Designed miniproteins, single chains. Designs and how they scored, part 63

Each design is a single chain, and the fold is of that chain. pLDDT is the mean over its residues in the fold that is shown.

## One batch from the design tools (miniprotein)

Design m2299
Fold by ESMFold2-Fast:
Structure m2299 (fold): chain A 70 residues (1-70)
Amino acid sequence: SESEKLIKEIKKLAEETIKALKEGDYKKMVEYNDKLHELIEEAIEKKLDVDKVLEIDKETGKEVEKIQEE
């Protein structure tokens, strides 16, 4: 489904964002994070699996905060 494909892409971008941050590639981290938020906004506008999309965003944000505090 369109929802399943979108969730898979969002999850992949979240994982790539965290990986780039851990590797100190801030340019790639910003690029992936910007794309991630664009897809999240699209999902919200289309009302496609919004709860799952927001869950992934929240989890990604928590990991980013944890890495930045360490």
Scores: mean pLDDT 77

Design m2300
Fold by ESMFold2-Fast:
Structure m2300 (fold): chain A 94 residues (1-94)
Amino acid sequence: DEIKEAAVKATEEAGEAAEELARKSKDEELRQILLRAARTIRFLREMAKKGNVTEAVNYAVGALLTGAQAAELVDKEVAMELYERGKELVKLAE
């Protein structure tokens, strides 16, 4: 399903963003927070893959919000990008 594939892809992009910010972080505590966010996003991605279309969208929005929240203190542009992707995904699912 096209909407479900878009949702799963959004969780993948959110996870990659969190992991990338973690790799670039010099602050060990911040790095651990970003890695925890990435692990949560990976869990949500697996749930999105197993769910129906509505569940996949809801899990993907959760993953994007988790990624945006983690990114906010490090890179506001990445945080805003993840937020906008969430808005686009919600519109696609309407």
Scores: mean pLDDT 85

Design m2301
Fold by ESMFold2-Fast:
Structure m2301 (fold): chain A 89 residues (1-89)
Amino acid sequence: MEEAEKLFMEGDYYASQGKYEKALEYYDKAIEINPDFSRAYYNRGKVYAKMGKYEEAIKDYEKALEINPDNERARKNLEEAKEKLKEAE
């Protein structure tokens, strides 16, 4: 839906500005409209990782890969987030 894509783009805009809380708000809204929106899960995971929320980042990367298994960036970021979570133990 155009509405989900528009909200996703707003999330990307705020993420690019370092406004992570605002970015999460828009990604959450995009996912509410389109629960199979792989790119929104991937970008929300990136924002969670930037915030040090590695458990949330892992869940979002796994969901993105469940929907789109060919997302090599999500796979690499998933492994990075798992390593960061392990280091935090």
Scores: mean pLDDT 87

Design m2302
Fold by ESMFold2-Fast:
Structure m2302 (fold): chain A 67 residues (1-67)
Amino acid sequence: VTAEQIAAAINAAVAEARAAGLSEEETFELVIERLTELGIPKEEIEKIFEKYGDLTKASVEIVLTYS
């Protein structure tokens, strides 16, 4: 998985969630779904979100860790 693929998946999920009027929690679920489709384990994504608590900070960490 490339940094560009991860960033694109997160950005697309966030844009889709905002267009649909989803909550922050629902946005996290959509991001997890899209990243899992790229082969990143759900449990690892959830741990990063729990650790950082902020979508932007968590997203940067995921890109750096799995690219």
Scores: mean pLDDT 80

Design m2303
Fold by ESMFold2-Fast:
Structure m2303 (fold): chain A 58 residues (1-58)
Amino acid sequence: SAKQKAIRLAESREDGLLSEEEVEEIPMTKEAKEKALEQIREHGGISAGELIRLLEES
């Protein structure tokens, strides 16, 4: 699932934050992906928890 992949990708990172490349690998709606990429551009990354929240809201 998308949530499972987000968790595993974050666990593989030292800072626990997902990059644009990792978000592109996760299956999600266009709206959720755009919001995730916006957060990455504004804050330098997105946590698995925040990404899961966006997936639940879409």
Scores: mean pLDDT 75

Design m2304
Fold by ESMFold2-Fast:
Formats: C-alpha cells, structure tokens, sequence
Structure m2304 (fold): chain A 84 residues (1-84)
C-alpha cells in the first residue's frame, strides 16, 4: 500500500526527530540508512503537512538547515494513520 508506506517513512523521521532533537538532512539520512535525496523529499512533504519545522542554525561557524517536530505533529500523524 503506497499510502501506508509513505506514512511509515514519515513516522520513522518524526520518531527520530522526537528522540534526538533537531537534525540536518544528512544526519537523518545516516540515522535512517537512506539517501539524502530520499530524506529531503520526505522532509519537504512533512513541512508541507505541518508536521516538521525548518530552521537555520550556526554550527561550527557554518549555517545549516535543521528540522524539528512541529507542535502537535504526533497527534496529527495518528489522525492520518486512522484515515488510511
């Protein structure tokens, strides 16, 4: 099921963000053993759905984009699972 697989991938990203805090696309790709392009596509969709927030941080003098859980993200994900 295409929708279930997409939601499972989304849940993995949200679970990792919940457990480890704000992360870059590269860090998520490493933790999930997926390509950065795949993770980036999922993150863009999650931001569109309002489940993830994007912010810019300075780390070791470099500006990096990190992603974190949006308020109520887990509750919204549960509703999406229930409807498919």
Amino acid sequence: DKELKELQNQEQILTVLDARGPLTTAELAELLNQSQSTVSRHLNKLVELGLVERETRVVDGRRVTVYSLAPGAMEKLEELYKKV
Scores: mean pLDDT 76

Design m2305
Fold by ESMFold2-Fast:
Structure m2305 (fold): chain A 61 residues (1-61)
Amino acid sequence: MEENIKKAEEYLQKARDAVRAGDVETAKSYAMKAANYYLEAGYTPEEASRKVKEAIDEARA
């Protein structure tokens, strides 16, 4: 059951790394995968979007 959350977090981590490397397209791809895994884990679209936004904002800070 926790597998989807774990995968979402792994893809968010990859998205952060891509943001820091300046690879915007790779970051978008990983962020989208993370959001999809959060949705499969039972998060709402709003919650999934918020988690992705928070992770990307942290990488830019």
Scores: mean pLDDT 81

Design m2306
Fold by ESMFold2-Fast:
Structure m2306 (fold): chain A 80 residues (1-80)
Amino acid sequence: MEELERLRRELERLNRETLEAIDRALAAGRYEAVRAGLEAWAARAPAIRAAYEAGDLLEALRLAVEAAREALRAVEEAMA
């Protein structure tokens, strides 16, 4: 239970930071950075769905957190 709540809070934080990064990219006209973030997340979506469908919510959340980190990193790296 506690681990699921911790991962959910981490996912909320990363989602907020990713949206803020996307907003900065859009404001700067850096559409390629937005695309990089979306592509990074999309690459991990099948694994998240497979874990969720298997009933492994802990693994699904861990993968979602990693996907969010990769998306944020991709936006920030493309903006550099």
Scores: mean pLDDT 84

Design m2307
Fold by ESMFold2-Fast:
Structure m2307 (fold): chain A 82 residues (1-82)
Amino acid sequence: MEKLKKEGEELLEKGKELFKQGKLEEAAKLYIQSAKKFVEAGDYKGAAESYENLSEVYKKMGDEVGARAAKLNAEYYRKLAE
């Protein structure tokens, strides 16, 4: 599981960098990939962080439906990590 968690971390950091550059669609794709890797690794805290960042990307894109869905996923995984 360490490899999947590390891949999730790397995807999350790359997504944050793209978000800072205003590359919103690319950042969203990396956050989704990051969340998937964290879920596969059983790192639900990492998955929650990825979905929180995805929600912020969707808000900047004007996708309120996508933002709410991502926020609900973040809350779900945050509670699962407790």
Scores: mean pLDDT 88

Design m2308
Fold by ESMFold2-Fast:
Structure m2308 (fold): chain A 92 residues (1-92)
Amino acid sequence: DLEQLKQEVALLLYKLFSGELSKEEFREVLKELLRKMLEKPELFMDSVPKNVSLEEFIENLKRALEIVEDPSVSEEELYEVLEKISAGLSLK
C-alpha cells in the first residue's frame, strides 16, 4: 500500500515533467499528485527542509491544491506550483 502510493506519486511526477501535457491535463495530474501526497504526507517529510514541520507541509500542499483548483489560474502559475513542490521534495 505505501509502496504503491510512492510509485503512483513517482509516475505522476514523471508525467508532469514530460512536457507533453496540455494545460488542463497538467492541472488534473498536478491535482491528483497533491491529493495523493495529502493521503500520507509523512511519507514525503524526508525530502522537506528540516525547519518545515509536518503541519506546515500539509498547509503548503492544501494551498497548492487551492491554487490548482482555481479555474482562473494561469499555466505559468501551475508550473510554479510544481517547481515549489519539487524543490521541497528534493531538499533533505
Scores: mean pLDDT 78

Design m2309
Fold by ESMFold2-Fast:
Structure m2309 (fold): chain A 56 residues (1-56)
Amino acid sequence: SDEELSRELHEIALEAERRKGREGALRAQNAGVRALSLTGDLRAALEAARKAFEEV
């Protein structure tokens, strides 16, 4: 499950890069990593990454 969530985070970053370029991908990844560091919750990390992607 953790491995699957990591894969989904990576896919979100790749999708962001395709749509918004490297800046979008980096922003999405940074948001996910930051949320994980603060909460230890992979679900929160995934949600943060998606939100950052949508904001780009």
Scores: mean pLDDT 70

Design m2310
Fold by ESMFold2-Fast:
Structure m2310 (fold): chain A 60 residues (1-60)
Amino acid sequence: MVDPELFELEVELALERMKLAIYKLIASKSTGEEKEKAEKEAKEYEERARELEEKIAELK
């Protein structure tokens, strides 16, 4: 039986990882300032994913 809190965090992690992948793709297809903005957003989602990974590790 999966801990409901752990399951919710794992779902959130999957969503943040998907957003990270989307913004990395946008950055690869963009140039100049638009690319920099997409890279900044990708970094933000990468940081959020890392925080969720740490929270999940604490529950295990």
Scores: mean pLDDT 81

Design m2311
Fold by ESMFold2-Fast:
Structure m2311 (fold): chain A 61 residues (1-61)
Amino acid sequence: RVEELLAELEELGKTLSPESQAQLRRVLALIERLSERAPEETVAQVLESALAWIRKVLAEE
């Protein structure tokens, strides 16, 4: 599940503005570090929140 969410985030992230792409890249790096310590459930929730945010941004761009 986490791998699937990450793949979808990376795919959709490519369609964002360069500034939003840079922010997403930083967030993904933090999530990767969290995945080493946090339960998969917590990581999935953070990824789902990021996806919801990206979909909102894309709907307005």
Scores: mean pLDDT 73

Design m2312
Fold by ESMFold2-Fast:
Structure m2312 (fold): chain A 73 residues (1-73)
Amino acid sequence: SQERLDELYSEILKKIREELQKAIAENPNLTEDELKRLYDSLISKYLQEASKKYNLTGREILLLYNRIREELG
């Protein structure tokens, strides 16, 4: 359901932002490309977990990915 996807989106986004803030604080010279690769790695990890836990379809995973990318990218 969309409600479940919204919850997952919120949770994943918070975790990514926290890790991103720590990474920037530790390395202020991070490029946009490096940040994108970090996001992709974190998104992949959390979406794989969500896919297994909630039996998400590939399209639902793509929708979550796109929402996160729009917010952060």
Scores: mean pLDDT 80

Design m2313
Fold by ESMFold2-Fast:
Structure m2313 (fold): chain A 74 residues (1-74)
Amino acid sequence: DEAARREAALAHAERLAAVLRAGGAEEAARLILEAARAYTEDGDFARAEELEKRAIEEAEKNREGVEKALKEAL
């Protein structure tokens, strides 16, 4: 079921984005949600990969905050 797969992918991205925002990586959260939408809505895998790469780079800039947010979420 394509709709169920899209829903699961978007839900996962939203959960990751919440952790990223809590860690101060707001730009990484925005990029990961945009990547998920590019993949699920447009089928644009190349754009999704580029956005994911940028999201990782932004998350790395806020690594300490993101790691703290992950520990607090657990």
Scores: mean pLDDT 79

Design m2314
Fold by ESMFold2-Fast:
Structure m2314 (fold): chain A 86 residues (1-86)
Amino acid sequence: MEEELLAEVTIAPGESLTLGGLGLEGYKITVTVVSGRVDLYRNGQFLKTLGPGESFEFPASDTDIYTFRNDGDVPATLRITKQQVE
């Protein structure tokens, strides 16, 4: 099944993108770092750092709030896709 592009977002240094509450049953969200790096937080707690070519997946029905923060000194570009799951 083809992935649907939801957004391509550039996050400036010190900025963040928060994802959650999409209400999409039967879908997963994939966030891929195209360039730069981001620190991933789940419900306000640090989880891991993502660099170029790295991705993070979560269910679109997930109740957790995910924050992708650019703690670097260069802009980070993220690609966000959704894909239907069985």
Scores: mean pLDDT 80

Design m2315
Fold by ESMFold2-Fast:
Structure m2315 (fold): chain A 84 residues (1-84)
Amino acid sequence: MERERVKREREELAERRYAEALAERGVTEPELQEALRVQSEIAAIAELYEKGKLSEEELEEIRKEAEERQPELEELRERVDALL
């Protein structure tokens, strides 16, 4: 079941990118931490898409998830739309 593996890879890449960004910037404010988390999710999705590990259907699912979330996730939705 490849979908489970892709979701896990996406989460791992997002966590890694988030930790890297957080360490580089030394951010402690919750709002800025949330923004960095969203940017890290965008970077992970872009990397997986470039590697051909995300299908158009999976990108659409991510876009719909972002639409249901808070305004901070609008950046995620816009980036996924740009990849489609």
Scores: mean pLDDT 67

Design m2316
Fold by ESMFold2-Fast:
Structure m2316 (fold): chain A 66 residues (1-66)
Amino acid sequence: MSQDEITAIVQEIARLAKAGDLEGLRELLRKAGVPEEEIEKVLEKAEAGDVAGAVQTAANALMDLS
């Protein structure tokens, strides 16, 4: 996965997390190849209202896939 692809996905993750769209977040992260364990961590942060933490967790997981 390229840095440009990661940036595009992270922007969409931020949008979904800010909107509280947990179902959309789960689907996007699964399509991006993020492990279910990391998806659950992102969703936990988003549910807590920690949008920045959710985005950071997702970005780290996506970078690890590179």
Scores: mean pLDDT 80

Design m2317
Fold by ESMFold2-Fast:
Structure m2317 (fold): chain A 58 residues (1-58)
Amino acid sequence: MMKAKAVKTVTVESPAVLAFKEGEILDVLKEYSDGMLLAKNAKGKTGLVGKDQVEILG
């Protein structure tokens, strides 16, 4: 399963956007062509994450 590490904290919550802390590990569910990822955080919430806000792990 693909993982990503947050490189900054995002505190803004919306129905479509995922909030997370710097250093948090996210599960990447899907990549979109517009530079967005669908990811799940440690609390089990899913949402969109900017590709520039995370580092993809192997």
Scores: mean pLDDT 77

Design m2318
Fold by ESMFold2-Fast:
Structure m2318 (fold): chain A 80 residues (1-80)
Amino acid sequence: DTILNELAKKLAYFAELPETVALDIVNLLKEKLDSNVNQILKDLSERYPNELKLLSDTFNTKIEDFIKSLKKLLKEKLKK
């Protein structure tokens, strides 16, 4: 998915993450999209706690706000 690859590259750039880690995060979100958003958030927090903190610090926001934004974006992209 071109959009997911583009998102991963931007995530890697802004959060100063390795592209492999950013791509893994984006793929994990896609893979878990149909199940439970709370489970996705848990998996991300367990696998990449430092990267999520770095993202929060980079955007000068709280990790909770970042996660809420991701959750909203995912829901807006889902069809009935």
Scores: mean pLDDT 60

Design m2319
Fold by ESMFold2-Fast:
Structure m2319 (fold): chain A 67 residues (1-67)
Amino acid sequence: DSEKKKLIDEAEKKIEEGEEHGSRGDWRTAADKYDEASKLYEKAGDTEKAKKAKEGSETFRRLGDES
């Protein structure tokens, strides 16, 4: 399943980028990366990882809005 693997690989890269931005306080960019990852995991059928990525995106978005 080449399409599923491609989506998962892309989502994992977005999570890594989001973690790097989040660790630097780039909350909005971190939120955007996690949101992109969530959508990619959903397309791949990985509902659990999609939910976790969405939760991370919402957390980073909140931090960016409140700081």
Scores: mean pLDDT 84

Design m2320
Fold by ESMFold2-Fast:
Structure m2320 (fold): chain A 80 residues (1-80)
Amino acid sequence: MEEARELAKAIAENIAEALGIEPTKEMEEALTEALLGILKGDVELAEKGAEALQKALEKQGHPLAGENAKQGIIDAAKSA
């Protein structure tokens, strides 16, 4: 769990840097749920995290990045 949170923070910072925005707590929490869902094979948890990340990115003005991130997370969860 702690490792998933640290990884989520790093991924949130990398996404924010790539998009020219500030990383938010909502992005970190969404990525933590998504990563835990993928690691546990819990597709419902991964989808919840993916939807939260999509909404966080849409709020920051990046709806297409949010859609792409959501689909990637769901595909990863279903393949795990």
Scores: mean pLDDT 81

Design m2321
Fold by ESMFold2-Fast:
Structure m2321 (fold): chain A 69 residues (1-69)
Amino acid sequence: ASPEEVQEVNREVADKLRNIGDNLDAALAARKKDKELVAKGEITEEEAQARVDAILSSPDPAEAAALAA
């Protein structure tokens, strides 16, 4: 691969990693809230995990933040 192709791939990877970082922060915030709800018996651990999975798999950080709200 050419250096130019490597730079393009690295840019795409960096953008994805940045989005993953933003989604991870949103998932951690949601997890903190959901742990309290699970402890109170208001939701199941499986429901809390499904929400985290949805946030982490979101391609859009804004959508991830909305899911965390």
Scores: mean pLDDT 74

Design m2322
Fold by ESMFold2-Fast:
Structure m2322 (fold): chain A 56 residues (1-56)
Amino acid sequence: SELLDRFREAVEKLREAGLEEKAQELTQKFADAVLSNDLARAQEIVEEAERLVEEA
């Protein structure tokens, strides 16, 4: 899944930036969104993770 691949890349970069707690929080939120079949929410979480990477 493209969305999953984007999320994995963003989370890895967050961990590299030392934002491990935020990476874990976003991982839980992403899992909850996917379990709920809320693709719009899952995309929002990926976009938040990608924004945090750019700001780090």
Scores: mean pLDDT 85

Design m2323
Fold by ESMFold2-Fast:
Structure m2323 (fold): chain A 72 residues (1-72)
Amino acid sequence: MADENEAAVRKAAEIVAQGLREGLTVQEASDKAIAEMEAAGDPVGAQVARLLKRYGEEHGDEATLAAAERIA
């Protein structure tokens, strides 16, 4: 259901936001989130992490952190 997908979206965003707060780049934080979501068998979360990685390539680390925290 959509609520389960929303939980996956929030989880991926939380991993990215935490990584960025700990001083990782968007690429490092997003790659970590992709790996964790794929290991958990969560393709929706992995896709959200890929979208945040793309967003960070276009808008930078600070904008990506703000977006991830808003989603989480």
Scores: mean pLDDT 81

Design m2324
Fold by ESMFold2-Fast:
Structure m2324 (fold): chain A 65 residues (1-65)
Amino acid sequence: MKKVTFVFIPSMPGVPSVELVITADDSEVEAQIEKLRKTVPAEGQAEVDRVAEAIRSAQELLKKQ
């Protein structure tokens, strides 16, 4: 199975880096995005939204291969 690993490094002090594994499974991808949203405070959610869109785009490319 093809997969892509992303590491989200928040610009905020005290927020840990989050490793995200993107597969062709929609449920796994949505679970990774939810994990990221729970880790990042409200002020960083705009960065999470951008990363989520990038993740979904990468997943669609994985499905086409």
Scores: mean pLDDT 74

Design m2325
Fold by ESMFold2-Fast:
Structure m2325 (fold): chain A 75 residues (1-75)
Amino acid sequence: HMDERLEKLVAEIKKLAGREPELVTFTVEIDGKKGEAEAPVFTETSPDPSEENLELAIKQALVLIYGALRALEKA
């Protein structure tokens, strides 16, 4: 289930960032389908590339993607 994958990603992001994410609401529209999604995100990351920071950034992007897909499924 997408919710379980989202929760797992959030847990991994919390571990890497050492802090809790912010819950952000965003609107997505694809092919005329409109939905709203709430996704936990870390709005500030280190600008210096490191293996940990790159992994954190990738996982944050995946959280947003899963949130968007979940919103579209309900549309």
Scores: mean pLDDT 63

Design m2326
Fold by ESMFold2-Fast:
Structure m2326 (fold): chain A 62 residues (1-62)
Amino acid sequence: KPSKEQIEELAKKLGISPEEAARLVVGVAELLLQGYSQKEIAEKLGISQSNVSTIIRFLKTL
């Protein structure tokens, strides 16, 4: 349940649009709830494990 400002900060950190950051946050959260590892999430979403790790840290700070 991140705010618009939190998503914009994450988007800036990842070098992507706020819309893409919001999509990735939802995707990472959903796959984590299903029990997938960081490696599997990165492979399923087509992003780096580093980006998945950054998004997971973001989710933990909410």
Scores: mean pLDDT 81

Design m2327
Fold by ESMFold2-Fast:
Structure m2327 (fold): chain A 79 residues (1-79)
Amino acid sequence: LRELAEELEELAERTPDPEARRHLLAASGHLWLADQGVLPREEAARLAIRHLDRGIEASPDPEIRRRLEELRRRVEELL
C-alpha cells in the first residue's frame, strides 16, 4: 500500500496536467490512509481506482497513461 501510494505521488509530480495530478494525489492519499489503518484496504482501492480512471482520462501523455494503467492494475489486485 505505502509503495503504491509513493509511486502515485512520484507520477503526480511528473504529470503536467493539474487535474490529472489532483486525481493521482487523491488516489495516493486513499492508499496511504489504508496503509495507516484508517480506511479498509478494499474501500481505499475502489476509491483509488475511481481517481486513477479520471487521472488517465485527463492525461494527454501516452507514456504517463501507460504507467497509470499499470498502477491501476496493481491497485485492482488489492480487491
Scores: mean pLDDT 82

Design m2328
Fold by ESMFold2-Fast:
Structure m2328 (fold): chain A 65 residues (1-65)
Amino acid sequence: SEKEKLIKEKIEELENEIQEELAKRVEEIDATKPDKAEQDKLREEDIKIGEKVQEEIDEKIEKIK
């Protein structure tokens, strides 16, 4: 139960960080109105950012387990 609580707290904290970072990126993209090629690159970058944050979440979860 305590492990589950800690895991959920860490997930929520990291999800908030992800949401904040993604919101900033969306605002930046909207401001620049990039062309299709640039949009494709930004999408790939967003995916990679999400993957890195997920790796960090997984690492913290493993430390709690």
Scores: mean pLDDT 73

Design m2329
Fold by ESMFold2-Fast:
Structure m2329 (fold): chain A 86 residues (1-86)
Amino acid sequence: SLELLLKAIGTALRIIGLKIDIEKLKESLPEEVKKEIDKKIKEAEELLKEGLELLKEGKYEEALEKLEKALELLEEALKLAKEALK
């Protein structure tokens, strides 16, 4: 559906924006925390690629599932970054 397509696109844009925010915070973090964040970013990037490929194939529901999982990983990475700065 068009609604699912737009939701998937919106989720992908949120992933991109959140990654930019995390990369900026990462500059000030200890190396061990950077490693954990980099692992989550790498996994999220793979899921983003899979989601975008599914989106191109018209598999909007499956694309959204992959993209939502990528978003969750980046939200976890952001939480780690914020906790390390406290």
Scores: mean pLDDT 87

Design m2330
Fold by ESMFold2-Fast:
Structure m2330 (fold): chain A 77 residues (1-77)
Amino acid sequence: SNKELAVRQATYLISNAKNLSEEELKKKIEQLKKQLKELGFSEEEIKKFMEKLEELLKNRDKLSDEEIREKLEELLK
């Protein structure tokens, strides 16, 4: 599903964020935002998803990949 694709891509981004420069990370975040829009998510859903993504990125060292995935799945239902 489009939801599963979005969650998978976001989880991968968070898990690999430590291997990216700040500029590369920002570029991939913008690309993900564009992909969510193309997948038909509303502006409100995208905003909430991106806010949660940024929160998870700040706390990535404290969270498992499974916990990250679960938190993102809750946003898109």
Scores: mean pLDDT 78

Design m2331
Fold by ESMFold2-Fast:
Structure m2331 (fold): chain A 66 residues (1-66)
Amino acid sequence: SFEETKKRINELFLEAGSEPMDEESVENIIETGIKGLRPDGEASSDPAGYERARELLERISEIVEE
């Protein structure tokens, strides 16, 4: 469900060592589509950090699409 998807996204952020997102921010990610926020669109001098962020966003996108 939409509710369970929001919880899963927040859990992924917590597991990655990030601070939890509020419900409104998670809803916005679901509605706008995490695909539109792809990190590949930006040049980065930190390829390791970029790759980690991309993996997290891909996992979130898969949960949203389920």
Scores: mean pLDDT 56

Design m2332
Fold by ESMFold2-Fast:
Structure m2332 (fold): chain A 46 residues (1-46)
Amino acid sequence: HMKLSEEEKKYFDNIYKPLFDRALEAAKDDPEAQEAIKKAYENMKK
């Protein structure tokens, strides 16, 4: 389990969070797609 500094986490989120948020909004009525998107984002943060 990799430990990231707050700056590193914020930098990562600045790049990927907008894409993640847009994908979740697009899939708001599809729980299965939302789950897949959440898993992908968490795996990228590792």
Scores: mean pLDDT 75

Design m2333
Fold by ESMFold2-Fast:
Structure m2333 (fold): chain A 62 residues (1-62)
Amino acid sequence: EDVEIYKKYQEEVKKLNEEAEANPGDLERAREIYERMRKLTFELPDEIRKKIINGVKKLEEE
């Protein structure tokens, strides 16, 4: 269950990143993409969201 939710989240984030890279300099689109990414993260169950945030922090420390 959690694996499927996380996998879908990663796929959506990848699509949003690709859309942002395809439209460089479009500030309005970049803002919309950022808001969508933020909303996707906050809509995740707390346990999955904490795992993602902790994983990112660990990668930044390495």
Scores: mean pLDDT 70

Design m2334
Fold by ESMFold2-Fast:
Structure m2334 (fold): chain A 69 residues (1-69)
Amino acid sequence: MSQEEFDLEVAKAILLITGAVSAIAAERQGRLDDAEKVRQLTDKYLAEAKTPEEAIEKAREVIAYSDEL
């Protein structure tokens, strides 16, 4: 695996974990619709991210989105 491929996989893993933690936090607060919105946004961003930098920025956007719900 190239360094670029490895860095992208790590960044996508961070995005996935960030989205999962945010969604679980919302579910535990009884905000099931908000949890689903976070999961949908995370899945969309995982499909769209093509660089490690994009994946990390999208992870930050997921956190911001979750905080505004």
Scores: mean pLDDT 84

Design m2335
Fold by ESMFold2-Fast:
Structure m2335 (fold): chain A 97 residues (1-97)
Amino acid sequence: SALEEMRKVAEEALEKAKELLEQGDYEAAMDEIVRGIGEMLALAREHAVPRAEFEGLLRELYEKFKELAETLPEDVKEEMIAVVDHAVATALARYAA
């Protein structure tokens, strides 16, 4: 159920981010994804989720976010992908520590 809870967090963050992107609120959309990644990290730590499974779920979130970003202007897309990539890398580093 910990994996199901993390998938739910990822899906809810992506759905809200999509709504915010449609409204043109790019910063709020990024904040929502970063918040979701932080919640996934907390759940992974609480339930002692194997690193490989946590990394896999973050990778799924990142790939789905890139798909959402495909319709954005190129400069906005590159900036947002960089922010989310950094958030994923930071979460993985914190989980390893």
Scores: mean pLDDT 87

Design m2336
Fold by ESMFold2-Fast:
Order: sequence, then structure tokens, then C-alpha cells
Structure m2336 (fold): chain A 79 residues (1-79)
Amino acid sequence: AMEAAKERVLRIAEAAYKTGKLVASLLPQEKRDKYIAELEKLLEEVRHAAETGSVDEAKRLAQKAIDKTVEVIRDYKKS
């Protein structure tokens, strides 16, 4: 049950990362590199929380990854 919940949270974070990275690739290089680095760091934090932390910690970090992906999409819409 808990392991299945952590796996689902990790899959959501991975989906957010992939979407954010794809949209960031359409931005100027400096913004792209910054956003990709931030998304990679958040994904790593979710992976660590999924392996060593609680489901709630993993969910909180996955939400940060989703929020960052939303920020990237907003920046793309303004460009």
C-alpha cells in the first residue's frame, strides 16, 4: 500500500519533469538551462523522499515539481 503510493507519486513527478523539460526546451538557452536544472533537482529530491522518506514528503516535493512545470509553461506563454 505505502510502496504503491510512493511509486504513483514518483510517476507523477517524472511526468511533470518530462513535460517541464519539453516546454523549457522551447525557451531561450539561459532560461532553458535554469529550469531544467531546477526540475532535475526536484525530481532527485522526490526520488530520495520516495526511497528514504514518508509518502507525505514525497507528495510535497512532487507538488513542487508540478508547480515548477506550471511556472515554465507560464514563461513560455509570455514569450
Scores: mean pLDDT 85

